# Designs tried in a protein design run: designed miniproteins, single chains, continued (3). Part 63

Each design is a single chain, and the fold is of that chain. pLDDT is the mean over its residues in the fold that is shown.

## One batch from the design tools (miniprotein)

Design m10316
Fold by ESMFold2-Fast:
Structure m10316 (fold): chain A 78 residues (1-78)
Amino acid sequence: MDLDEKIKRLEELIKKDPKNARLYVQLASLYLEKGEYEKAIEWAKKALEIDPNNETARHILAEAYEKLGKKEEAEKIK
């Protein structure tokens, strides 16, 4: 399954369970893998709105900022 198929499946799961932070984290991770760093940031932030202590979401957010060359933003998350 390519990344776009995985993303579509996660969007369907989120529609059925919109308060599940894990699904948003998985979606953010797939966008990070796809190189869509701004979308990875968006979905990681949504995961943190649901679960503010989610370490995986913070890690994805920091890595996505680093990939965009926003090193100051990445450092502030650590």
Scores: mean pLDDT 82

Design m10317
Fold by ESMFold2-Fast:
Structure m10317 (fold): chain A 61 residues (1-61)
Amino acid sequence: MSDEEKLKLAEEIVKESYEKLLAAGVPERAARQMAVKEATERLVEMGVDEEEARRIAEEAA
């Protein structure tokens, strides 16, 4: 997976998680932090290094 593909995947995960959390009544700041964490965890599951995954997820948010 290219860096561009990783970023696009992270953007999709962050967006979906963030919107779902906001709809559930989670505060905006907490929803953003949780969305970044979910994107990081998904990228790590796909074989991305944890530090790189965190950086990409934060960039996507």
Scores: mean pLDDT 82

Design m10318
Fold by ESMFold2-Fast:
Structure m10318 (fold): chain A 67 residues (1-67)
Amino acid sequence: SMREELAEQSDRYGTLGVIYESQGKYEEAAEYYRKAAEALEKLGDLERAQVMYEKAEEAERKAREAK
């Protein structure tokens, strides 16, 4: 179902965000955290979507601060 696909997508994208962040690839991490947030919004999980958007903003900030 679409709900099951969105749940799988949010989990997969969130995990990819963590993996890229651990590698210092902050631009990619931000992209995947945003994709996870969008999937969570479609699921109606607004609280978890907000957490993922915050992670994306933090990753984007780190990308800009990289020297």
Scores: mean pLDDT 86

Design m10319
Fold by ESMFold2-Fast:
Structure m10319 (fold): chain A 68 residues (1-68)
Amino acid sequence: GTGAAGGRAIGERIAAGVAPSPEELAAQAGDEAAARAAAEAAKRLGGLTDEQAAALEALVYRGGEGDV
């Protein structure tokens, strides 16, 4: 991943109502700093709840891959 800067960019896009691309999410797979930064940016700018922010953090850390 690109660390906190990459995660912050994802979070800012989500706060603006724009879904991140699968490639952008995959680039951050396994990057805890990116996952945290995405969740914090989306929460701060987009008004996400703590639960929504936690779900976003998990999604970014998984690189957009979800089971079921």
Scores: mean pLDDT 77

Design m10320
Fold by ESMFold2-Fast:
Structure m10320 (fold): chain A 103 residues (1-103)
Amino acid sequence: MEEEQLEELAAIIRERGGSDEVVEATVEAVRGAIELARAEGREDAAAAVAPVALEAARRAAEEGLDGRSVAAAAVTAAGAAAAGLPPEEAVERGLEEGREAAE
């Protein structure tokens, strides 16, 4: 499931014009957020990271943002979810960052 979500995230970034370097950096950042949450004993937060990153990426892509902005949304949402923010708040934070990166 987690691997499939990261593969879908990578596909969205590429479809929106993100480079392989942006895709790699984004997937590594999301995996790092999962590992950090697990290391801190936040298993529920760790489980939410990949779905939240993917949802932020989907919503950013739906708004017409490019691959780099979609990646920024996903990474920010992943970090927020790993820190224990509720999923919807983490997604919204990611979207705000994605929109700002597009400016």
Scores: mean pLDDT 86

Design m10321
Fold by ESMFold2-Fast:
Structure m10321 (fold): chain A 66 residues (1-66)
Amino acid sequence: AKVSGGTVRQALASHGISSPADVGLSYRELAERAGVSEATVRRLLSGEIEVDAATAAAIVRAILDA
């Protein structure tokens, strides 16, 4: 299944996180930890693209593990 940036933001909001910056992560650092490109993170969070569930889970975990 494809996951939108809105779904990722909602998952983070359930943990009191509004953006990666709240845990001290840049988009570049988040991308490196999640195993994706910085462009993918930026486009996902802007609502430009959707990603698979595994990629979305990796991004959420990288933020929560920060």
Scores: mean pLDDT 78

Design m10322
Fold by ESMFold2-Fast:
Structure m10322 (fold): chain A 62 residues (1-62)
Amino acid sequence: YAEEAKKLGEEIKSLTDDEEFKREVEEAVEKAIQAEKAGDLELAKGIVEGLKAALELVKKKN
């Protein structure tokens, strides 16, 4: 989950010029990394799914 979150976060940040949104994405990625380290795999998975949804919205604009 942590590596997947990092990849998703980088892709999202490459597709947007919104600095505030980029910060929110970076915070979400860090939370996913910390959740996985703490053994909270449900939280880590939820954050990854949220990042996937954000990526789809940025790409498809819908």
Scores: mean pLDDT 80

Design m10323
Fold by ESMFold2-Fast:
Structure m10323 (fold): chain A 59 residues (1-59)
Amino acid sequence: GAEIEALGKKYGLSPESVLGVKRLLDEGFPESSIIQLLVKYSGLSEEEARELVEELKKL
């Protein structure tokens, strides 16, 4: 939805990448592992990755 696109724009990620992260969270993938993945492969800082995860948990 519009929320996924807005988060993608805020953190410099594609909507598909943001949706993928939300899917991992919804499937119970560990938050610490998701944060490490975002830092390693998406160029986010650890702080930005944590903020994205917290925003997705509110959706």
Scores: mean pLDDT 82

Design m10324
Fold by ESMFold2-Fast:
Structure m10324 (fold): chain A 72 residues (1-72)
Amino acid sequence: MTAEERARLEAVLAEVDSPELRALVRATLADPSQLPVLLSALREYSRAEPGGKPEGLALREDARRALAILRA
C-alpha cells in the first residue's frame, strides 16, 4: 500500500471506536490484500439497521465515517 493509503487507515483508527472495525483496519494495515474485505464490511455496516441498540448505531456511523475517510 502507499503511504497515503496507510495514513488514511490510521486516521480511521483515530476516528472510530468500534472494536470490530478497529480489528479489520489493523488486519488491513498488516496485510493490504485484506482491503477488499474491509471495504465490503464497511459497506455492509454502513447500510445495516442498528436494531435499536446504541452499539449498532455507533458501528453504522463509524463505518460511514471510515468510508468517507478512505474515499477522500
Scores: mean pLDDT 79

Design m10325
Fold by ESMFold2-Fast:
Structure m10325 (fold): chain A 85 residues (1-85)
Amino acid sequence: MERLLRLLEEEARKEYPELSEEEVREFVERARARLERLAELIGEEAAREVAELLIRALEAERAGDEEAREKALREAQELVRKALA
């Protein structure tokens, strides 16, 4: 979880450099709360796997690999869908 939140903070600052430090902090805290709620809904193991897929999507975006980014996001969505079924 902490690695994903750190990457989200770095990407928010990179993509939206106009955001204040307070706005970035609030964004990260909202993301943390959402991930905690996801773990309550689908379980810790599945939530961890979703977090790893989101990390891969962010790393692919940084590398300019749009196909790898889309693949990771699709796998994350499919995992959530199956865990909720």
Scores: mean pLDDT 80

Design m10326
Fold by ESMFold2-Fast:
Structure m10326 (fold): chain A 62 residues (1-62)
Amino acid sequence: GMAEAEAIAEEAEREATRYVIEGRYDEAIKVLEEAYKKVKDVDPELAERLKRGIESVRKLQE
């Protein structure tokens, strides 16, 4: 449900943040993309938040 989708997104965002701090941008993007696939059909607003996160990490790769 929505609460489960939020938990999936929050966990993915925490993992992605750790990867970004370590300079592991490809791993950060992968974690966010996997979460996006799981939540996109349940919570479209949460999916857009994750999509923006992916775009932000991609910009850090230059």
Scores: mean pLDDT 85

Design m10327
Fold by ESMFold2-Fast:
Structure m10327 (fold): chain A 96 residues (1-96)
Amino acid sequence: KELKALDEAIKILKEAIEKTSNPRVKQILEDARKAFEELKEKLEKGELTPSEVAARTVGIVLRMIGEALDLNDEEDLKFVSEVITKIFKKWDELEA
């Protein structure tokens, strides 16, 4: 479940990076993508439990929110919010 959720989060972030032309938004999304890829690698190596992956996922999303609050454009802020919403929807689908 967690491995698939991380793969979907990485896919969502990669797609979002391709859609945005704002360098600051790209940086927020790239940092999140890298963090999720590092989480996936550690999970595959048996270094993290499923609950630890969930906790670290929350941490990554909170960092995205914090960085997005410095964005001056409402459309950019909304775009980051939509990306976060997609990640959580995929996570929830895998727990149902």
Scores: mean pLDDT 81

Design m10328
Fold by ESMFold2-Fast:
Structure m10328 (fold): chain A 64 residues (1-64)
Amino acid sequence: MTVDDARAEARKLLEEEGPEAVERRLAELDAEVAPHRGDPDPEWFRKRLLANALQALLAEERAR
């Protein structure tokens, strides 16, 4: 997964489900990936990229 792929997925969730759904998804991902910090597995890297993209979109949405 690329950064652009993660941003596209995060934006789709925001557009379809709204900011509350993005917050829930981010909280779930953060809880899931926290024990796997530094894990080289591509799946955990992918989930961290998505969590970062969701966090960035929430910050942008709340600043508006």
Scores: mean pLDDT 76

Design m10329
Fold by ESMFold2-Fast:
Structure m10329 (fold): chain A 61 residues (1-61)
Amino acid sequence: KEEEEIRKIMLKGIEEFEKKYKDKELAKKLRELLENNKPTEELGDEMAQLVLDHFEGKLKK
């Protein structure tokens, strides 16, 4: 099913993100968002915003 395939891709992306950036907190938040069982279309936008907010927070120090 399309939905299941997209969720697998998202989960793999989170795992690679955690490995690359060593940011367990952001990776945990992204996984929790994915586990909320929202439609993947909605999740994509929310996950992108969460990542942007996280990096903006780091830039502001």
Scores: mean pLDDT 73

Design m10330
Fold by ESMFold2-Fast:
Structure m10330 (fold): chain A 56 residues (1-56)
Amino acid sequence: SLAERVKRLAETDLTKAGVLLYLNGYTEVVAEVSELTRQGKYEEARELIKEAAEKL
């Protein structure tokens, strides 16, 4: 499923996880993840992606 792919990518490749969410229309969460990544908050960004995946 999309949720399973996003969760796996969040653990191995945060950028690919974000791209997959963006391509599926989850632009708001991708914007939040990008801001966290700019601040160096990679773990918070990863958790946000995983939480978004739970709602897919």
Scores: mean pLDDT 83

Design m10331
Fold by ESMFold2-Fast:
Structure m10331 (fold): chain A 83 residues (1-83)
Amino acid sequence: SLEDLRARAPAVAEVSKRVQELIDETLKKLKEAGIEPTSEIASRMVAAALTAIGDALDGRPVEESIARAKEMLEKAYEEALKK
């Protein structure tokens, strides 16, 4: 229900903040490696954010939601390094 979703708001806010910090760190790593984000990399980063937020909305623990987003972002970074 909407009531249940409203009860998730603090967890969603925390996950949103932390996933944004992970995205910022990923962008920093790409910049330091001399890699400009492609539309594919940007899409994978958006998918990580949406996955973490969705997990939080489903009542998944914050740490589990963040761990999954981090895994997705690490994979996106690794794929960006392949040429």
Scores: mean pLDDT 84

Design m10332
Fold by ESMFold2-Fast:
Formats: structure tokens, sequence, C-alpha cells
Structure m10332 (fold): chain A 59 residues (1-59)
């Protein structure tokens, strides 16, 4: 469902943000996740994942 995909995007973003050790690694992991999930998640859900990863990394 859309709700399950949204929750998945948020959790993936948190994991990427939490486990990344540099801004360069964060950006590479976000780009890889977008490319791998392009056919499975909507553009809005991919942006939510990237936004969550960025916020988590800096907080």
Amino acid sequence: SAAEKREFAIELGREIGKSSTSIAELNLRIQKAIDELRDKLSDEQLRLMAFTATLTFFE
C-alpha cells in the first residue's frame, strides 16, 4: 500500500542517515537507493527517503 511504501521510505532514510559516516557517503547511498528503487517507489516517496536520510545524518 501507499502507507506501507511511505513507512518503508522513512525507515530506509533513517538507516542510511544513521549509518553514513560522511556527507560523500550519505549522497552516494541516497543516489544508489533512488536508482535501485526508481521502479518500486514514487518520486514523492524517494524524495521523502532522501530528506529523512539527510535530517537523520545531521541530527
Scores: mean pLDDT 88

Design m10333
Fold by ESMFold2-Fast:
Structure m10333 (fold): chain A 57 residues (1-57)
Amino acid sequence: SLSKEEIERMYEGIRAAIDSGDRTIILVALKELEKNKHLFSEEEYEELRERILELLA
């Protein structure tokens, strides 16, 4: 199991990827989010996923 600190770093990493505006980085972040969706709250997962999909549209 990942520690709370590791999960927080992952969440921050995904948010940083979204903020980068780089399509390749954002696609990698989407894959990471989907692999680790069980580690996030439903609200956190849905917020990040919606932001990524809006940017990729």
Scores: mean pLDDT 83

Design m10334
Fold by ESMFold2-Fast:
Structure m10334 (fold): chain A 100 residues (1-100)
Amino acid sequence: SLEEARRTAEGAAKAMAQAKSDELKKEMAKSVAEYFISLGVEHVEVAVREAQQVSPEVGRLFVEATLEIDEEVGKKAQAVYDEESERLRREAEEAREALA
């Protein structure tokens, strides 16, 4: 289910964020991307949103890995990443204004 995919993606993203080397993070991103692509594009979209919630860098690595494995699915992942980046930017801007 998409809810199970969300929890799995959150766990994977947290593990990637804790990885001690950039090379290991990229290899983990590739394995995670291959897994979610095998489940379907909707699962990839859920995974990229969850990865960005954990870390924007982890989300970016996941999108890059997805593009390398499946360009069509990767473009959809990139669109979700861009949309979430704008949402997070707006939330951060609103938080800054509230503190001023």
Scores: mean pLDDT 83

Design m10335
Fold by ESMFold2-Fast:
Structure m10335 (fold): chain A 68 residues (1-68)
Amino acid sequence: MVEEAVALGEVARAHRDYRTAGEAYEAAAKLSKDPEEKAKLLRLAGEQYRLAGDEERAERMYREAEEL
């Protein structure tokens, strides 16, 4: 569920596991049916991937958010 994936992302972020946080927010975005929520979650995932040093995945998340 979206709420469970978001909660996982928040816990991972608290532990500075930015890669897992990014993956959790990306999964939440894929589960969401609301374009506004999906865009917000994709931008959150991009921020986490950037903090993890994964610029390519971060850029992809931002591009997907702009297409919504």
Scores: mean pLDDT 83

Design m10336
Fold by ESMFold2-Fast:
Structure m10336 (fold): chain A 105 residues (1-105)
Amino acid sequence: VVPAILGRLMAELARALGNDEAYKHAEEAVKTGSLEHLERAAELLGIDPELVRTSPVEAFKAIAEKAIEEGHLEIAREVADLLRNYFGDEETAKEIEEKIKEAEK
């Protein structure tokens, strides 16, 4: 489940950034659960590939931070919603939401 969720968010971010290679790897990870494709998508998006394997919450944070940096606040909000509603991580979700609010100003 977590590899599929990470792959979906990375695919959405890759599409928003126009990174076709990262998008293909992220989509393959969603379909197959492949950690190799998740790691490749992360590398292409400038995210530490080790995080997608060992630290899923930190991988979600990295995706959200990259999305905020690139102006794709909707993707960052989706990450916060997933952390809160699926993982029960209210603190990390609020941290991301505060960064989104700062980026809007």
Scores: mean pLDDT 83

Design m10337
Fold by ESMFold2-Fast:
Structure m10337 (fold): chain A 60 residues (1-60)
Amino acid sequence: SFTFRVTADSEEAAQRAARIVRERFPNVQAVVQGNTVVLTTDESVTTAIGAALVAIGESL
């Protein structure tokens, strides 16, 4: 499995990022811990990187 951590500017930004990742990447598990989004997938490194980039873009 592949795990990435993305730190957002706020807990609200982390929740927004996680929601968008779940909508666009159904096989990626997105868990919010404070202002950090933990992304995990067993699909591929490309899927994990794609989800992480989306989460970074949604982190304000």
Scores: mean pLDDT 79

Design m10338
Fold by ESMFold2-Fast:
Structure m10338 (fold): chain A 78 residues (1-78)
Amino acid sequence: MPSPRSLRVAGTLLQQIQDGELRPGTRLSQGEIARRLGVSKGPVSEAVRLLERAGLVERVPDPRDPRTTLAQVRERAR
């Protein structure tokens, strides 16, 4: 079950995608999202997983840092 914190992070990212602040094709690191929203990486990881299951983002490895996973906004988010 997602935590209330993870749901808040997912909701914020969903609104930014719907409002066009996060355009299709945008790549964000989990650390960058955590810093911007003032949360730890755990809630961000869970939120990204929820958005991935909803078809809004995909998780891709960062080719420059294999320890980092990037969230890429899908081109046809509905």
Scores: mean pLDDT 75

Design m10339
Fold by ESMFold2-Fast:
Structure m10339 (fold): chain A 71 residues (1-71)
Amino acid sequence: AEEEAKKLVEEAEKLAEKGIEALKEGNNEKAAELFEKAAELYKEAAKLSGDKTLEGEAEAMKKVAEAVKKE
């Protein structure tokens, strides 16, 4: 349902924010895990809502997590 997707987006945004905080602390492993989790929640939200914009958000978070892991 649309409301369930919205809740997942809010959780994903919160995890992405925590990921940024982990990056500022120099904890790249924790940051990557948080961004990866956020990407999965955006992907699930996109699947529930059919919103292709959320698919883009999931892909963006996944790329950030991959970039952080390589450092």
Scores: mean pLDDT 81

Design m10340
Fold by ESMFold2-Fast:
Structure m10340 (fold): chain A 55 residues (1-55)
Amino acid sequence: SELERIIEGARKGLAVAKETKDPVIRQVAIKELREALKEYPSEELEELLKEAEAL
């Protein structure tokens, strides 16, 4: 589904942010997650956003 594809993309983006420790990549991941949540309110996306914000 569309939501599953978005969650997969978000997980990959967050993984890159975690590995690089780059604040710009972190900010991009947070922005993308916030935009995705506007269209698809999902607990899984909310959890990913909290994880990105905790970086």
Scores: mean pLDDT 82

Design m10341
Fold by ESMFold2-Fast:
Formats: structure tokens, C-alpha cells, sequence
Structure m10341 (fold): chain A 117 residues (1-117)
């Protein structure tokens, strides 16, 4: 069974930075696609960032230049670093993984980020 345990949320001030983390278990971390999605209140689920097994990174235009997705394969942890936080970054953030071999999709329960002025 694949499990994702997200952390690093909370309340932060506009202009600060945050690192959201997710510890992943139950699959080969290095062969998996890792992504972050977010859902703002009253809005649809939105793509944020993706890290492919070959190390390529992709970002939503709304966070491009402010977001960095990274991974620690030894600790089986993926990170989303957001800099220069905006009130509009307030959302529940979900880490997800896809096994490239088995087409297994898993999402975490989400971590809430609140950004205040």
C-alpha cells in the first residue's frame, strides 16, 4: 500500500517562504512521478508542480519562478518550496505519486497553507 504523509503547513505571512514536505512509502521512490496539486476555497483542484523519474521539473504558470519541487530519495521525501508567498497561495496542498511501471496513483490527505497580509 502506498502512503504519503504531508507536513509543513500552517499560517505564514505574505512575502515569507514555506517548505511543504511529504514522506512517501510503499513504492520505488526513484521510479515514481511526484507531483503537488492545490485546492483553493471554492475552486477546482489545480496543478502546482511535477518531478519526473528522470529528474525533469514542471511548474504551473502561477508559481513558476517562486516554486521548487525537489526530492531526497535516501529519505523517501519530496518537497515543495514556495518563496515570496502571496495571499492567493492559501489552499490545501496535496502531494501525489504515480508509479511509472504499475500506473498506481496515490494522493496524500492534504496539508493546509494559510497566507496572511
Amino acid sequence: MVELVESGGGTFKEGSSVTLTSKVSGLDFSKSLHFWWRQKEGELLQFVAQLTPDGKKYYSPEVEGRATISADPANKTTYLNLTNLKVSDTATYYNGVVSGELNVFALGEGVKLTVTK
Scores: mean pLDDT 84

Design m10342
Fold by ESMFold2-Fast:
Structure m10342 (fold): chain A 71 residues (1-71)
Amino acid sequence: MVLSFKSGQGGEVKLEVDPTATLAEAMRDPAIGPILGAAYKDVAADELDLSSTVAELAEVLEKKGVARVEG
């Protein structure tokens, strides 16, 4: 699964993520964890917990216009 985040510098940041992984597992990855963790805390911490899946986070992020799901 690919998540595309809008960059404030006019670009997009694309992260390849496992949609079946838990948020706790994904946030331990030093390559993707900082970006996913920041997005979770900003817009999804009240709806999801660390046992929720990356797929559930992706739905919340897309609904709120923070990221786009590709593929």
Scores: mean pLDDT 78

Design m10343
Fold by ESMFold2-Fast:
Structure m10343 (fold): chain A 71 residues (1-71)
Amino acid sequence: SEERERLRRELLRKIGEILRIIGEIEDLRREKKENKDDKEKIEEIEKEIKKLEEEKKRLLKEMEELSEKLK
């Protein structure tokens, strides 16, 4: 089905985006650990991680919805 192929491609794109975000969060958590004595830097990193976690949460929901349509 042409529709199933489109949904599958969208699912793969979202998976790629989620993996990218996970990598960015891990990099930021590592940077936070390296800068534990820099309060301002920690606050900036925490804010960025929070934003990425919300983006990841949204993409995971969209992925679940697409996965349900492919059943």
Scores: mean pLDDT 85

Design m10344
Fold by ESMFold2-Fast:
Parts: structure tokens; C-alpha cells; sequence
Structure m10344 (fold): chain A 65 residues (1-65)
């Protein structure tokens, strides 16, 4: 929970690398955390990492079912 909030604050501040690391920690703590996968995908897309972003979105979709 705390990591997810911290990641969103870092993303809002434009600290994309730090935001990605914090969202990855949230996923490590709860691999079924759909929102963390979606936010990580958004950060990766803003960094120009379209393939990695797509992979995170696909994982989130699989968990949501």
C-alpha cells in the first residue's frame, strides 16, 4: 500500500525511474496487485519502453480475470 502511494507521488513529480522501482516493490509484495502493474506500465510507456509497458498491461489483465 505505502509503496503504491509513494510510486504515484514520484510519477507525479516526473521521477519515472524511482517511480518504476517503487511500483516493482509493490508488485514483489503482492504480485496480484493489478493497480501496481497498470501504474508501472504507464511509467514504462512515458520512458519509451513500449514493449515492457505492454507486458505489464497483459499481466494486469490476466490477474483481473
Amino acid sequence: WGDYNEGNELKAAGKLDEAAEVFKKAIESNPNFVLAHNELAAVLEQQGKEKEASEQREIGLKIAR
Scores: mean pLDDT 79

Design m10345
Fold by ESMFold2-Fast:
Structure m10345 (fold): chain A 60 residues (1-60)
Amino acid sequence: AGEKLVKEAEELKEKAREIGDEEAVKLAQQAIEKVTKDGDLEEAKRLLIEAGLRVLEKLS
C-alpha cells in the first residue's frame, strides 16, 4: 500500500529539483519516508500537498 503516493512524491521531487526548490525536494523525500518507513499515509499526503503547493507557487 502507498505505492501511488511514493510514485507521486518521486515525480514531485524531480520537479522540485528542476525548479531549484530544495525545501520542496526535502518535503517530497519526507513523504516517501513516511510511506516506506512508518506506513503513515496521512502524514505522507500532508507533506506531499505542502511540497506541491511550493512547486505550484514557483511555476505560477
Scores: mean pLDDT 81

Design m10346
Fold by ESMFold2-Fast:
Structure m10346 (fold): chain A 64 residues (1-64)
Amino acid sequence: MKEQYRKKAEELERKGEELEEQGDLEGAARQYALASSYYFKAGDDDKSLELSARAERLAGEAGL
């Protein structure tokens, strides 16, 4: 895997978790969608799919 992409994905995932804990579902969805893209670039298809699904769920809860 490309370590730089994985590191960026992990940073974005943590930001998403922080925003979700704060109740910012729209912000969390955006961070998870970005993290999903970076996990895909890192070759982590399972994590990419997981965060893509999480982003969709939170976007729906936020009315997007």
Scores: mean pLDDT 83

Design m10347
Fold by ESMFold2-Fast:
Structure m10347 (fold): chain A 61 residues (1-61)
Amino acid sequence: MPSTREVLQEAYRLMVEGAPEEEIFARLKELLLAQGFSEEEATRRARLLTENLLSMRDFVA
């Protein structure tokens, strides 16, 4: 079961490696579901994290 730290580290790694938005979202959702969140909560959190990472990517572009 992934920890919150592992979820955040994976998200950041994917962003730095240039993974597409849909891949980052899908991976985050998988990790959050594995962590024990419901489908609805995992989707909501994955979306917010993905939006935050894309904001950071846009800033450095």
Scores: mean pLDDT 77

Design m10348
Fold by ESMFold2-Fast:
Structure m10348 (fold): chain A 76 residues (1-76)
Amino acid sequence: MSPKEMADAAIARAEAAIASGDPAAMRAAAAEAFAVGRFLLEEAERSKDEKEAEELRELARRTFEVGRRAAEAAAA
């Protein structure tokens, strides 16, 4: 699975968890999104391609943002 596919899957899972209203699903999705976001930042640092590194950092930012929303929704 590519880094982009991992990010897209984590984001979709977090959005689905938020829509479901299930706090357990939201917490699980938030944890996964944070793990994927960290992985994407590590991949960006290892990338020799400036454009790819920028795309990975933007994917990480979006993944962390959806993870925070899922975590906040679970706490409500």
Scores: mean pLDDT 86

Design m10349
Fold by ESMFold2-Fast:
Structure m10349 (fold): chain A 63 residues (1-63)
Amino acid sequence: MSPEEVSRAVREAAEMIRRGASREEVVEYLQRRMGISRETAERVVDLLERGREDAAGALLVLS
């Protein structure tokens, strides 16, 4: 997965969380957008909720 696509997905997911989107909505977005497993998407959301956008991006690149 390209770093550019990862950056866009992380930015959009973080923005959804800031707008008050549900955890399930963000997980669904990440699965659909990135083609990742539910388990990976939930881990990414956990990192984003902790403000760890850097770690969330790294996890997506490695997936």
Scores: mean pLDDT 82

Design m10350
Fold by ESMFold2-Fast:
Structure m10350 (fold): chain A 66 residues (1-66)
Amino acid sequence: SFLALRAAFRKLTNGASTISKEQAIKVLQEELGLSEEEARKIIDELGKEELNQFDFEKVVKKALSK
């Protein structure tokens, strides 16, 4: 669920403004059921090693769009 995704992001940031690319990949796999390859492809398209909340929401929207 989207609430689970928000909770995971908040837990991973622990008060920071960003999460790592590898942390974001794991969240997409666990919460959205994506393969590692699918999650990595979406995140790699951003060209960033760390994702802020806006980047993470963009990635989630892209993953859900088919």
Scores: mean pLDDT 75

Design m10351
Fold by ESMFold2-Fast:
Structure m10351 (fold): chain A 67 residues (1-67)
Amino acid sequence: SLQREIDEGIADILDAVGDLLESKGYFEEALETYRKALELYQRSGASPERIADIEKRVKELEEKLKE
């Protein structure tokens, strides 16, 4: 459906924005952005490989943000 295509497209944009934020040291903002991308990828029916990639990035950032 068009909604699924829109959700996946927005998730792709959020993935790119998350990368940019992480590269600039905005780790908390990057984590929130990747989590949003993950939700949209899951909702849109994106590939398991794409979902796994974003899940890995989320986990890595969660570990970085631990004291």
Scores: mean pLDDT 86

Design m10352
Fold by ESMFold2-Fast:
Structure m10352 (fold): chain A 64 residues (1-64)
Amino acid sequence: KKLKFKVILVADDGSEEEFEIEAETLEEAIEKAKKIAEEKGYKVLDTVVREVNGEPVIRVYVEK
């Protein structure tokens, strides 16, 4: 069963980008989010998952 995950890319310069991805698991969603950041030309530094209103939000810290 596919789930929707909110992703926030957080850059060292303070800029943020939000988007949604679909994945069957949180682990798959994290891997997909990291790949999207890399495809945008960003270097992935860290990944943090926050729970907001019972739903996981994936925060990917990146270097531009």
Scores: mean pLDDT 81

Design m10353
Fold by ESMFold2-Fast:
Structure m10353 (fold): chain A 103 residues (1-103)
Amino acid sequence: MKVELSIGVTYHDGLISVTIVLRDENGNIVDTKTFTFPADQADEAAEQVKKAIDEFISKYEVTKARIRVTAASAQHPAVQRVVDAAEAYLKEKGIEVEREVLE
């Protein structure tokens, strides 16, 4: 099944939240995964995101990825670390990646 993968990364109150959503060609959600980590564990968050990407690639044909970050979260170093790691990993797997800053 062909899917688009969206990764949302936010920072609030010392925590990084990562939400991964997979949508089919009709825009229906077919799978989701959410992680929360302390901001000082950004490297562990990045590794868990890579593992989730591997799991989803093994189950679905991922045709495109979007990484979404709120403007308020985008400047946090922990958010940048997770976003940069996710983008690099997806590109290494040959997946087209778009970054979006929301609001």
Scores: mean pLDDT 85

